# Ledger of designs, part 74: designed miniproteins, single chains, continued (5)

Each design is a single chain, and the fold is of that chain. pLDDT is the mean over its residues in the fold that is shown.

## One batch from the design tools (miniprotein)

Design m18729
Fold by ESMFold2-Fast:
Structure m18729 (fold): chain A 75 residues (1-75)
Amino acid sequence: DDEEVRKAVEYALKLVEEAKQDPSKRDEGIKRLKELAEKSPSPRVRDALEYVRYLLEQGRFDDAIEAAKRILEEV
């Protein structure tokens, strides 16, 4: 479970960093995070991805990056 959380959140971090550099990628990033969360059997993965997606939806790129990094430190 920890390894699956790590992989999912590392991917989420990449999507957020890409959206920060190019805001036109924000909607695609949100879509990918939603799809990944919906397909995940792990509640921990879903909760982590939904939180990062929420911050990305709000345009809070730096907060989303910090949230993802904090999750990765705990896994």
Scores: mean pLDDT 84

Design m18730
Fold by ESMFold2-Fast:
Structure m18730 (fold): chain A 61 residues (1-61)
Amino acid sequence: SMELERLRAERDRLLAEYRRLLAQAKELEKVDKEKAQELYEEAERARERARELEREYEELL
């Protein structure tokens, strides 16, 4: 269904965002520890939102 496809696409986008933010945070870890921490927190929020969408997806099945 279109709704299922949309939820999966949005979850996948959030997981990609999570991975990108983690990579950026790791690069900044030795240069700007405070900014790295902010990016780790943003990454975790993206991951939590992806998990929330995964639960919504499972409920539609």
Scores: mean pLDDT 84

Design m18731
Fold by ESMFold2-Fast:
Structure m18731 (fold): chain A 78 residues (1-78)
Amino acid sequence: SHMRELQVRMTREARPVIERAEEVKKKLLEAGLYEEVKKIEELLRRLGEAIRAGDEEAARRALEELEELIRKAEEKLE
């Protein structure tokens, strides 16, 4: 199935960023930075929706936004 093959590939490509996002989310929760946690959760949700839909462009945009948000959140934690 073309859709299934796309979903598997997109999931593999997104995995490192998703794992990093979960680690950063944990640190943000411990620091009481709840607004940043909500932003990460929204981007993870958007990424999941894009992967489920097989929307490679939407997934790429969500990944880019998530990577930027992770970087900014890491700066706040230092």
Scores: mean pLDDT 86

Design m18732
Fold by ESMFold2-Fast:
Structure m18732 (fold): chain A 124 residues (1-124)
Amino acid sequence: DVNAIDERGFTELELAVITSVTETGIENVRRLLEEGADVNRRAGDPGREGVRALLERLVPGADFSGATNLHLAALVGNAEVVELLIEAGADVTARDGQGRTPLDLAREMGHEEVAAILERALAA
């Protein structure tokens, strides 16, 4: 089950997205999306505490409840992964626990290329 969570509360897609600084990580994202991974799963669901805890450690005081894989990709700043998630049907309008979209996170992190991709997706 490509949507199974591990002992830390991560799906394979979430791990691939957060490690997507490498070509292997990007290829893992592509493969998992092809296998039917749910691009719109949200942090804060039962068993997903590991994802939420990691994100809160990266941005202390932020509420990442409701964050999707697209929020994770925008936070990491990987433009290719952002494009793959959008192509797979990721909800570009999804909001986390603070009402932030993936575009808001890309802007806050200074990932200009990712922000431009998300702006185009919202305009389409």
Scores: mean pLDDT 73

Design m18733
Fold by ESMFold2-Fast:
Structure m18733 (fold): chain A 64 residues (1-64)
Amino acid sequence: LNDAQRAALDREVAATLEVIKAVLDLEYFRKQGDEEGVKQAEKRLDEATARMNQASAELDAALA
């Protein structure tokens, strides 16, 4: 992998981990009945998913 491909891969991995963390937080707050925590986690999941989609597109472009 060249430096650009490695950087794109690192961003994709980081973004994917953010989505996983947000999903786990959402599940945790739902089990606790924390309505405020659920709202915060849902917002973070939406933001993390958008970043993951962007990072995935950047990785695909770097690998082309």
Scores: mean pLDDT 83

Design m18734
Fold by ESMFold2-Fast:
Structure m18734 (fold): chain A 65 residues (1-65)
Amino acid sequence: SDEIKELHGEILELVKKLYEEGKLSEEELEELDKRLREAGAIEDEEERKKALEEILEEIKALEKK
């Protein structure tokens, strides 16, 4: 639970940073929000954690642009 909350918090902070820097479009933000909502709906805690980790890695890749 705490680890999932930490991952979610890290994702939100990074999304905010990228959006404020103009590196994230409105369309990318909407798609990312949808993916975060879908990941948060996963009932299995391990699968939810894995989904959030995959989202975090993809967001980190966006920083390279």
Scores: mean pLDDT 79

Design m18735
Fold by ESMFold2-Fast:
Structure m18735 (fold): chain A 66 residues (1-66)
Amino acid sequence: ASSEQVAEALRIGGEAAAKAREAALAGDIDTARKIVEEAVRQIGEIDPAVAAYVRRELEELIAEVE
């Protein structure tokens, strides 16, 4: 992927991280996981390596709160 596409993918991941953390802190782990899955799906269509990185980061974030 281009640097611009990678930047957009990371931006999607960052927004998903904020929303997933908010949902997890509110006790809505199912919604947090759905946010992660949708973000990883979108990023995977751009760059599978970035998607794998973002998935790991977001799953770790949810695990810390859960």
Scores: mean pLDDT 80

Design m18736
Fold by ESMFold2-Fast:
Structure m18736 (fold): chain A 55 residues (1-55)
Amino acid sequence: SPLDELVAVVREWARSLGLSDEEIAALVAEAERMYREDPEAAARFHAGLREELAA
C-alpha cells in the first residue's frame, strides 16, 4: 500500500541518518498521521525522501 511504502522509505531515510530505533518509531508515527490527515502532502513527502535517498 502507499502507506507501507511511505513507512519503509521513512525507516530507510532515518536509519541512513543514524537515528535511534525510538527516533525512527516517532518519525514513522508522524508519517502515518500525515498520510491519514493529508495523503497528498504524504505523497509529496514520500517522493522527496526517495529523491534524497537516490542522490
Scores: mean pLDDT 84

Design m18737
Fold by ESMFold2-Fast:
Structure m18737 (fold): chain A 71 residues (1-71)
Amino acid sequence: SEAARLERMRALAREIVRDLVVGIAEALGLPELAEQIERYVDTDPERFIELSDEVFARLEEALRAEGEARR
C-alpha cells in the first residue's frame, strides 16, 4: 500500500538525517548534542529539528572560524 510505503520512506529519511547530524555533532566535538539528538529523534520531533538546526549552526561557525584561521 502507498501508506505503508510512505511510512517506510519517512522512517528511512529520519534515520539518514539522524545519522548525518549525529556524525556532524561528533566531528565538531559536541558529543552531548549528538546524544540529545539520538534521544529525541523518535520521542520529540520538534526538539529533534531544533537540535539539528543547532548542529548546522555550530558547523557554520566552525567553517567560518577555520576560514579566518587560514588567512
Scores: mean pLDDT 79

Design m18738
Fold by ESMFold2-Fast:
Structure m18738 (fold): chain A 62 residues (1-62)
Amino acid sequence: DGVDPAVLEAARRADRALGNFLSGRISPQEAAELLRESARRLREAGDDDGAEGVERIADALG
């Protein structure tokens, strides 16, 4: 049960977007857009549960 590199890269991008938001570097709307993009990449890589989690965070931001 190896983790797909595409899943890891998408998760890393979501983490970066959230980190940039929390540090005040990007707006809630920009963070939501980046998180939705990461969620699409997670779903494309077969991680539907991870995508749903990231989408819920994006929905909470805007």
Scores: mean pLDDT 82

Design m18739
Fold by ESMFold2-Fast:
Structure m18739 (fold): chain A 92 residues (1-92)
Amino acid sequence: SRQEADDLMTQGALAYEKKDYEKAIEYYRKAAEVGDRRQQGLALENIGDAYYELKDYDKAIEYYRKAKELLKDDPEKVKILEEKIEIAKKEK
């Protein structure tokens, strides 16, 4: 459900703030499974951010691209995701 996805996104954000990026990814994956298309896209962006912090730039780019596909109707978010992809590419 949307509420369940929002709760899981919140738990992921709390884990991310504690720098527990693997736990954050677990929560965001669960959020993506139960959320609507927009919540799935936002969860995948957050998984990308967590992989970026783990210095797994290939996975960060993979998840940013997946998020961009789901959020294609949000031009501001598409621009942010394209910028994140370019930053991650430069780190490789």
Scores: mean pLDDT 91

Design m18740
Fold by ESMFold2-Fast:
Structure m18740 (fold): chain A 76 residues (1-76)
Amino acid sequence: FGELANKGSKAFKEGNYEEAVKYYEKALELEPRNAGTLTLLGEAYKKLGNDEKAKEYYEKALAIDPNNELAKKNLA
């Protein structure tokens, strides 16, 4: 899990948002209810211009962790 999430974050920092999505989705196959990874996947979709999917993932993250500040900020 951690290796996949870390590879996603590295790709995101390098501007490779499509690769970040792939790694975060793979990480979620192992931990489907990881609010942090759901939020990061939302951020990656936002960078790709897919605001609809970004919102869906932020909402999923908040359903699991209502105190997720990054997801709350992006939905406010």
Scores: mean pLDDT 79

Design m18741
Fold by ESMFold2-Fast:
Structure m18741 (fold): chain A 59 residues (1-59)
Amino acid sequence: MSPAAVMAARAYLGLVESGFPEEEAHRKALEITSRVLGEPVELEREELRRLAEELAAAE
């Protein structure tokens, strides 16, 4: 697992909790993570959702 994937999953969780649809949360999470890391980050929506669920379960 990459640090970028974890960062994207955390951003995705925050967006979904704020009421964004999953597809918009996916796009915004990747945009935020890519900007923070200074390089393109690509993760499929299903992979990102799975990582976000793992993080939520750890709460």
Scores: mean pLDDT 78

Design m18742
Fold by ESMFold2-Fast:
Structure m18742 (fold): chain A 65 residues (1-65)
Amino acid sequence: GGRSAVETAEKELDKAEKAGDVEEIKKIYDGSKQLAEISKSQGDEGSAKKAEEVAKRAKEALEKL
């Protein structure tokens, strides 16, 4: 479900930030944006909000690297 996908993205983002893996952080940013749109289309506002939060964190990480 969308919640599991968001939780996976959060864990992968934490690992990528610690590794300084810019390419992986970019992929997580793009994937989280897509997940937010899919979740909205399915009426899962909770997962959409969480996916947007992951995307925001990924963008902030990219600006600091």
Scores: mean pLDDT 81

Design m18743
Fold by ESMFold2-Fast:
Structure m18743 (fold): chain A 88 residues (1-88)
Amino acid sequence: SELEEALAEVVALLREQAKRSLERLRKQGGPQELIELAERLAAAKTPEEIAKILADYEKKVGASIARSEEEYLEELREAARLLLEERR
């Protein structure tokens, strides 16, 4: 479907951004936790994998208002809907 194609494009864009961030972090000797996060995001293939990676990271760092996998997945769906609307 058009929404599934748009969602795949959002995943591809996030993966590309994660790869760029990973290269920068490695060159700067950045925090190991952020390097690991960028590595996982760069390897992610589905919106569900991205949502899980981000939710697990927030739990690990003890965020006071941690978002769930479901909340991240909905953010990705919203980004896909906006991308799809731009094409109309």
Scores: mean pLDDT 82

Design m18744
Fold by ESMFold2-Fast:
Structure m18744 (fold): chain A 56 residues (1-56)
Amino acid sequence: ELEKKLEEEKKRIQERGDEAYKRFVEISNLRKKNTPENLKKIGELEREMRREALAD
């Protein structure tokens, strides 16, 4: 079940913390290319990160 897998991955991500940092690296790479598709992805990733920061 998808929910079970997400729960286990969430615990793993929390303990490592470095997994979240991979998103920053991806955003940086996307910004370098500066294509419409990349800009869309950057927006989605940034929105997710902001939502997590605001909502907890």
Scores: mean pLDDT 68

Design m18745
Fold by ESMFold2-Fast:
Structure m18745 (fold): chain A 63 residues (1-63)
Amino acid sequence: AAAGAARAGALGERHLPVVRTTKKLMDDESLSYEEIVERLQTEGGLSPEAAENVALTIRDFHA
């Protein structure tokens, strides 16, 4: 299915995957930066740019 640029009212449900994935990745320091970026995109539903930004924060938190 194609996810168009639909600027409709969004329920909080759209944030559940990203919040859940981010929390899980923050708890798991064994993942590499590239793995964190990939999981944020595949499990969290983030764009590549957003995933990289969040992944940098998670990586820095682990350091």
Scores: mean pLDDT 68

Design m18746
Fold by ESMFold2-Fast:
Structure m18746 (fold): chain A 67 residues (1-67)
Amino acid sequence: SLSEEEFDAEVAEALALMWVGIARIETKDPEVVEKVDQAAREALAAGDLPTGLRRVKEIVEEYLKKK
């Protein structure tokens, strides 16, 4: 069984993977997907998912405003 901390870490990883999946669906642009993947990895490494999610939203929104 998972500890609470291990469960929280797995939820964090699942959320990060979901961000990458959403970016792929919404933009269909490999460069944007790679930027979101980088932001997700940085958020996981820093343990700061709220900041990571904000960065992901900025990346996707900036792309959508340009096209």
Scores: mean pLDDT 78

Design m18747
Fold by ESMFold2-Fast:
Structure m18747 (fold): chain A 88 residues (1-88)
Amino acid sequence: SLLERWRRRARELTEEMVEKQASDEEINKRLDEFRREALADGLPQEEVDRIVEEAKMEYLSLVGTAAILAAIWGIPFEEALERVKAER
């Protein structure tokens, strides 16, 4: 379905942004572009907002967990992030 296609794209975008350690500015820009494209493709505003919020929560969970583990283990953020991804 159209909804499942955009959910998949949101997951891909989240993973890309996490890998790049994207700035807040870049994240907001990419999410705004995602919203415009999804709305143009015919997704209802409520579904677009839900997908974007899910993507934000996923991003924060990954980055936040990696940051905490990096601090606790005394390793670089990039190494902690790879470990968090490997446990999925």
Scores: mean pLDDT 81

Design m18748
Fold by ESMFold2-Fast:
Structure m18748 (fold): chain A 70 residues (1-70)
Amino acid sequence: APSEEELELDIKEALVRIQAGVLIAAGHDREAVEEALRRALERLREDPELPAIEAVKLLEEEVERLEKEL
């Protein structure tokens, strides 16, 4: 069985991926959301103790930033 820490990380990654899907469905730029998702997942891997709410916020802030650059 996965460790408690591995299970928590998997849940956080799943929540971030779900929110990325929600943003795409809401009409946000697909390429911006996909790049933001990649960055948010990298951040979670570097800092597995990052709270799920902060990871989701990072995703949303990164989408906003990337859409302004397009």
Scores: mean pLDDT 82

Design m18749
Fold by ESMFold2-Fast:
Structure m18749 (fold): chain A 85 residues (1-85)
Amino acid sequence: MEKQLQEEILGLGEFAVARLIRIDPSLKEQAEQLLKEFKEMSKKSLDEMRTGVDALIEKYKDNPALKSVMQTLLEELKLAEKLLS
């Protein structure tokens, strides 16, 4: 169950980043860097993903579009945590 939820959340992150790049191509490099950092933090557990998302929200706090992508993933992680409780 947990591994499937991790894979679904990672897929949502990839989709959200791809969508953002289609809407605003000027953000491509920053959005791709954000996704790489998220993927690295997401390799171990839902707790690692949550820690990674919190860190990326803080890192990108001055970029509303990138912060919004990470906040959406945070909401999905909270739902996943609730399903595993």
Scores: mean pLDDT 80

Design m18751
Fold by ESMFold2-Fast:
Structure m18751 (fold): chain A 62 residues (1-62)
Amino acid sequence: MEEEIDREVKEALGLIYLSIGKMAAERGDKEGAIESFKKALELTKDNPEIVKEAQKLIEEVK
């Protein structure tokens, strides 16, 4: 398996989930936002910048 390609795909999906979570939070869907941010964390745990952003957003919408 191409590890570099797999990592890039997971990182892209993580960014998509961050975007979905932000949109959910903007419309008042706190549960949906938190679930999306948790998905981003699971997909991008090797990227500390995305992990930090997702954690911050989870705390902000709680």
Scores: mean pLDDT 78

Design m18752
Fold by ESMFold2-Fast:
Structure m18752 (fold): chain A 60 residues (1-60)
Amino acid sequence: AAKTAEAEAYYKKGQEALAAGDLEAAKAYYAQALLADPTYAEARENLGKLGETLGSAALP
């Protein structure tokens, strides 16, 4: 579906941002993927992992 294809494109951009070390850009792209398709499991899972990683780095 068009929404899933759009989510996949943003997810790929998020993966590229992660490879570049830009965690904020990766988070934004995964959020865009979920905006396009809220059921896109790969983007949701990776956004959750990024939130966990950023939470650990942020301290209390």
Scores: mean pLDDT 74

Design m18753
Fold by ESMFold2-Fast:
Structure m18753 (fold): chain A 95 residues (1-95)
Amino acid sequence: SMEKLREEAEKYFKKGVKYYYEKNYEKAIEEFEKAKELFESIGDEKNVAESYFNIGLAYKEAGNLEKAKEYFKKAKEIYEKLGDEKNVKKAEELI
């Protein structure tokens, strides 16, 4: 069911956020990647972009600036397609 997959994706996203604030960036990235795959499977482009953005933040905090920029660019490209100017600007500031 689409609703069950969305709920699962949201749970993984929340786990990613929790690990991020605990400064466990490796686990944060793992959980955001799982959320992203589920959001992709249901065509939720907005939450795919948000997952990429948060993966970028986790890489940045972990000191992997090259990976961080790659993920911010991926998020930006999706936000541009969606016309989400506010989140495009947020991603641009981090590239």
Scores: mean pLDDT 92

Design m18754
Fold by ESMFold2-Fast:
Structure m18754 (fold): chain A 78 residues (1-78)
Amino acid sequence: MGQEYLLEGNYEKAIEIYEKELEEDPENSETWNLLGAAYVRMGEYEKAIEYAEKSLELDPNNVGARATLSVARSLRES
């Protein structure tokens, strides 16, 4: 569901859906990563870093979250 809105560029709607998913499963590392990715696309790099780090706290092997964190940090420093 949330991925449909990410693909459409409706990041605000994607975030709303992922936040609801986290109410049901707050330990889902991938949902935290998808929130981070949405915030990268919105230019909200500090929030993207926070959510990617949360994803990695739950699953240090989440390669998507490591990529999101790297991209967000790079764009913040630019």
Scores: mean pLDDT 82

Design m18755
Fold by ESMFold2-Fast:
Structure m18755 (fold): chain A 85 residues (1-85)
Amino acid sequence: MSEELRLRMEAGALETAAAVLYVVAKKLKEQGKLEEAIELYRKAIELLEEAARLYEEAGDEEGAAVLRERKEELEKELKEVEKEL
């Protein structure tokens, strides 16, 4: 496997993990478990940042940009949830 392909696969795995954490965080928010939801939002944001960095290292600037946009969306949602504490 090429290093570029390996980096893209690693980034994709982190992106998938972030998506799963986001779905769980949304469910926790719906249940009023705001502190638990905030923890998972923060973890998802961290994984998106790491995935974007790996895409950038692999030369996939478009992939990195898409994940940075998703990160900004999650950061906005996180701030909304934090206001409910």
Scores: mean pLDDT 87

Design m18756
Fold by ESMFold2-Fast:
Structure m18756 (fold): chain A 55 residues (1-55)
Amino acid sequence: MAAEEARREEARRRLAEILVEAGLSPQAADTYAERLAAELSVEELERAVRNARFS
């Protein structure tokens, strides 16, 4: 995988984990994170993960 693709997948995975911790089912969290990963840039995804971790 290219470095950017690896970063996108890592950010998607971390976002899904945060969503599960926030009370979503694993299936809903994965679907939501996958949709965001398709719509957002790698930088935007990484920012979303950072913002959620500082909540």
Scores: mean pLDDT 77

Design m18757
Fold by ESMFold2-Fast:
Structure m18757 (fold): chain A 72 residues (1-72)
Amino acid sequence: LLEKARELMEQGALALKQGDVEKAIELFREAARLAKEAGDEVLELAAEAQRYRLEGDFEKAEELAAKAAALE
């Protein structure tokens, strides 16, 4: 589960580099879901932060990224 969530994060980043924002959003949503199931709150918050950033909610993305960093 955790390894798969990390793979999806990398795939999301790759999709974004290729200009496929829709695919990146879906991959980050899936990564967040798997991270939550694995009990990795840091990865869940990081994945959600990426999703909100791509959806244009920069304030929420920054909040979630800061929470993820604080849990490290």
Scores: mean pLDDT 81

Design m18758
Fold by ESMFold2-Fast:
Structure m18758 (fold): chain A 79 residues (1-79)
Amino acid sequence: AIEALAEEAEAALTAAGDPRLAEEVRQLLALVAQGQVTLDQAADGLERGADVAESHGQPEVAAALRATAERVRALAAEQ
């Protein structure tokens, strides 16, 4: 589940125009898979990242981060 979400998030952020952030999000989700970061902590980080992206005039990046955070929170609710 988390590995598939990481691939989807990387594709969405790359399509939104930020391939470096896509790689950083993939690394964050890898840390979740390793048990070093919780799903809730990852979702909180993604939501903060979306707020920053929006404040910098990157609405497509912000939308992709928020969509990823929503899916991460859904996975947390199933745990």
Scores: mean pLDDT 81

Design m18759
Fold by ESMFold2-Fast:
Structure m18759 (fold): chain A 70 residues (1-70)
Amino acid sequence: KKEEAEKYLEQGIIAGDRGDLETAAEYFKKAVELDPKNALAYRMLAEVYRALGKQEEADKWYKKAREVEK
């Protein structure tokens, strides 16, 4: 489960590096679904939504990241 989540996190980072923000968001969503305790994946998802201009979604995922960091 966590190993699979890390693979999706890696794929999301690679997609983001290429500027494919929509694909990056999909991979980060899969990462948080498989490992709901991964604060980094929530932060990466929030950053992608912010870059896409979806501030409301970005704020939602930043809140999730803060909740799981504890």
Scores: mean pLDDT 81

Design m18760
Fold by ESMFold2-Fast:
Structure m18760 (fold): chain A 60 residues (1-60)
Amino acid sequence: MIELPPGPPRSDAEMYLAKGELYLALGDYETAIRWYEKALEVDPDNERARRGLEEARRKL
């Protein structure tokens, strides 16, 4: 268990997730996929980002 101060900014994952959802709603699935992948690079256990990525890929 690592007791270090906060790691990479989780706010970036939330921002990428929000952008992914925005582009998914706009029908820009390629851009949505890119943002969800960025969210998962920052927070790989983000279930919502992973789920959004699967939905965007399904709609391509």
Scores: mean pLDDT 76

Design m18761
Fold by ESMFold2-Fast:
Structure m18761 (fold): chain A 89 residues (1-89)
Amino acid sequence: MLKDPKIQADIYTAMGRMAYYLGLYDLAIKLAEEALKLDPNNAEAWTTLGEALYGQGKYEEAIEYYEKALALDPSNEVARENLEKVKKE
């Protein structure tokens, strides 16, 4: 069976989110980047990348990636809330 790159992107995104919650920001960034190589339209991967960059204090880069996530999926509440939070800092 041919592997679906979108499913692989979802797996990398889930792993990146887990790494982010563990405070492993460099790993979360790498996993989100791998997801985006497989599916650049994965809004959740863009959100995870933004969250990891925010965790590292890279607020301007985080804003850029949250805006990218919302452009792809306007219903992404995590990206919306995080973007509002970062813009207040």
Scores: mean pLDDT 83

Design m18762
Fold by ESMFold2-Fast:
Structure m18762 (fold): chain A 59 residues (1-59)
Amino acid sequence: SAVDDMVAALERTFGTLSPEEARRVRDHALRVLATRLSPEQVAAIAARLEAEIARLEAA
C-alpha cells in the first residue's frame, strides 16, 4: 500500500540519520500520520520507528 511504501522509505531514511535526527523525524511523521490513520495504525508505525532508533543507538 502507499502507506506501507511510505513507512518503508522512512525506515530507510532513519538508517542515514543520527539518533537525535531520527527522533525529530519520528515526532514530525507521527504528528502528520495521526491526522490520516487510526490510533492503532499510528501505534504500530511508532513501534517500528522506535525499533529503528534503538538500532541506531546500539550501533
Scores: mean pLDDT 81

Design m18764
Fold by ESMFold2-Fast:
Structure m18764 (fold): chain A 58 residues (1-58)
Amino acid sequence: ALDALDRRIRDVDRIIDTMERTMPTLSPDDAQRLRRAIDAFRRERDALLRQRRRLLAS
């Protein structure tokens, strides 16, 4: 469970990093759409980190 969770967190971090690196190359409209996608992944990452803390508190 924890190993799978840590892998998911790493995958989400990699996706966010890739998107952030791409953002400066985009039009303003595309950058806005990408920013919304990044925000969604950041919320997912926060949820995964909260789950990880709950598992470690056991």
Scores: mean pLDDT 84

Design m18765
Fold by ESMFold2-Fast:
Structure m18765 (fold): chain A 79 residues (1-79)
Amino acid sequence: SMEEEKEIRDLAEKLTPEQLRKMAEHLIRLGRVLSPEAAELAEQALKSDDPYEAVRMLRKAQEVLDKAIKEFSEKIKKL
């Protein structure tokens, strides 16, 4: 979508390579416990030389991870 592409562009232009790396590493750590798919997407972002593709992968990793966190939270609430 155009709105999604605008957000990706804004983030890619705002974030330093070091900030992108730290965000990816954070998502990998959480993903290893909660969502292997999110970890894989964040690892792909770290491998990308294109900041726009890196941000797209990180955004997708975050969306997948957010769903996993919600499911985990719902399970804990039932304990």
Scores: mean pLDDT 83

Design m18766
Fold by ESMFold2-Fast:
Structure m18766 (fold): chain A 67 residues (1-67)
Amino acid sequence: MSQEEINRIAMEAAREEGLTRSSDVNEVIQAARDKAEELQPTKSEEEVRRAAREAAREKARELAERR
């Protein structure tokens, strides 16, 4: 799974929750990357992609709800 694909997934999640601050968007991107790196050695690319998307959405919702 490419870094560009992870960034796209994270950016889509941030946009869905209305996050506009670069720091918030970067936190969503980082959450997706961390989850992908954690799972890549042991999981299939499809499972990594799904988990990264879920992590990004969870982080985006968390940041949106704190405001």
Scores: mean pLDDT 79

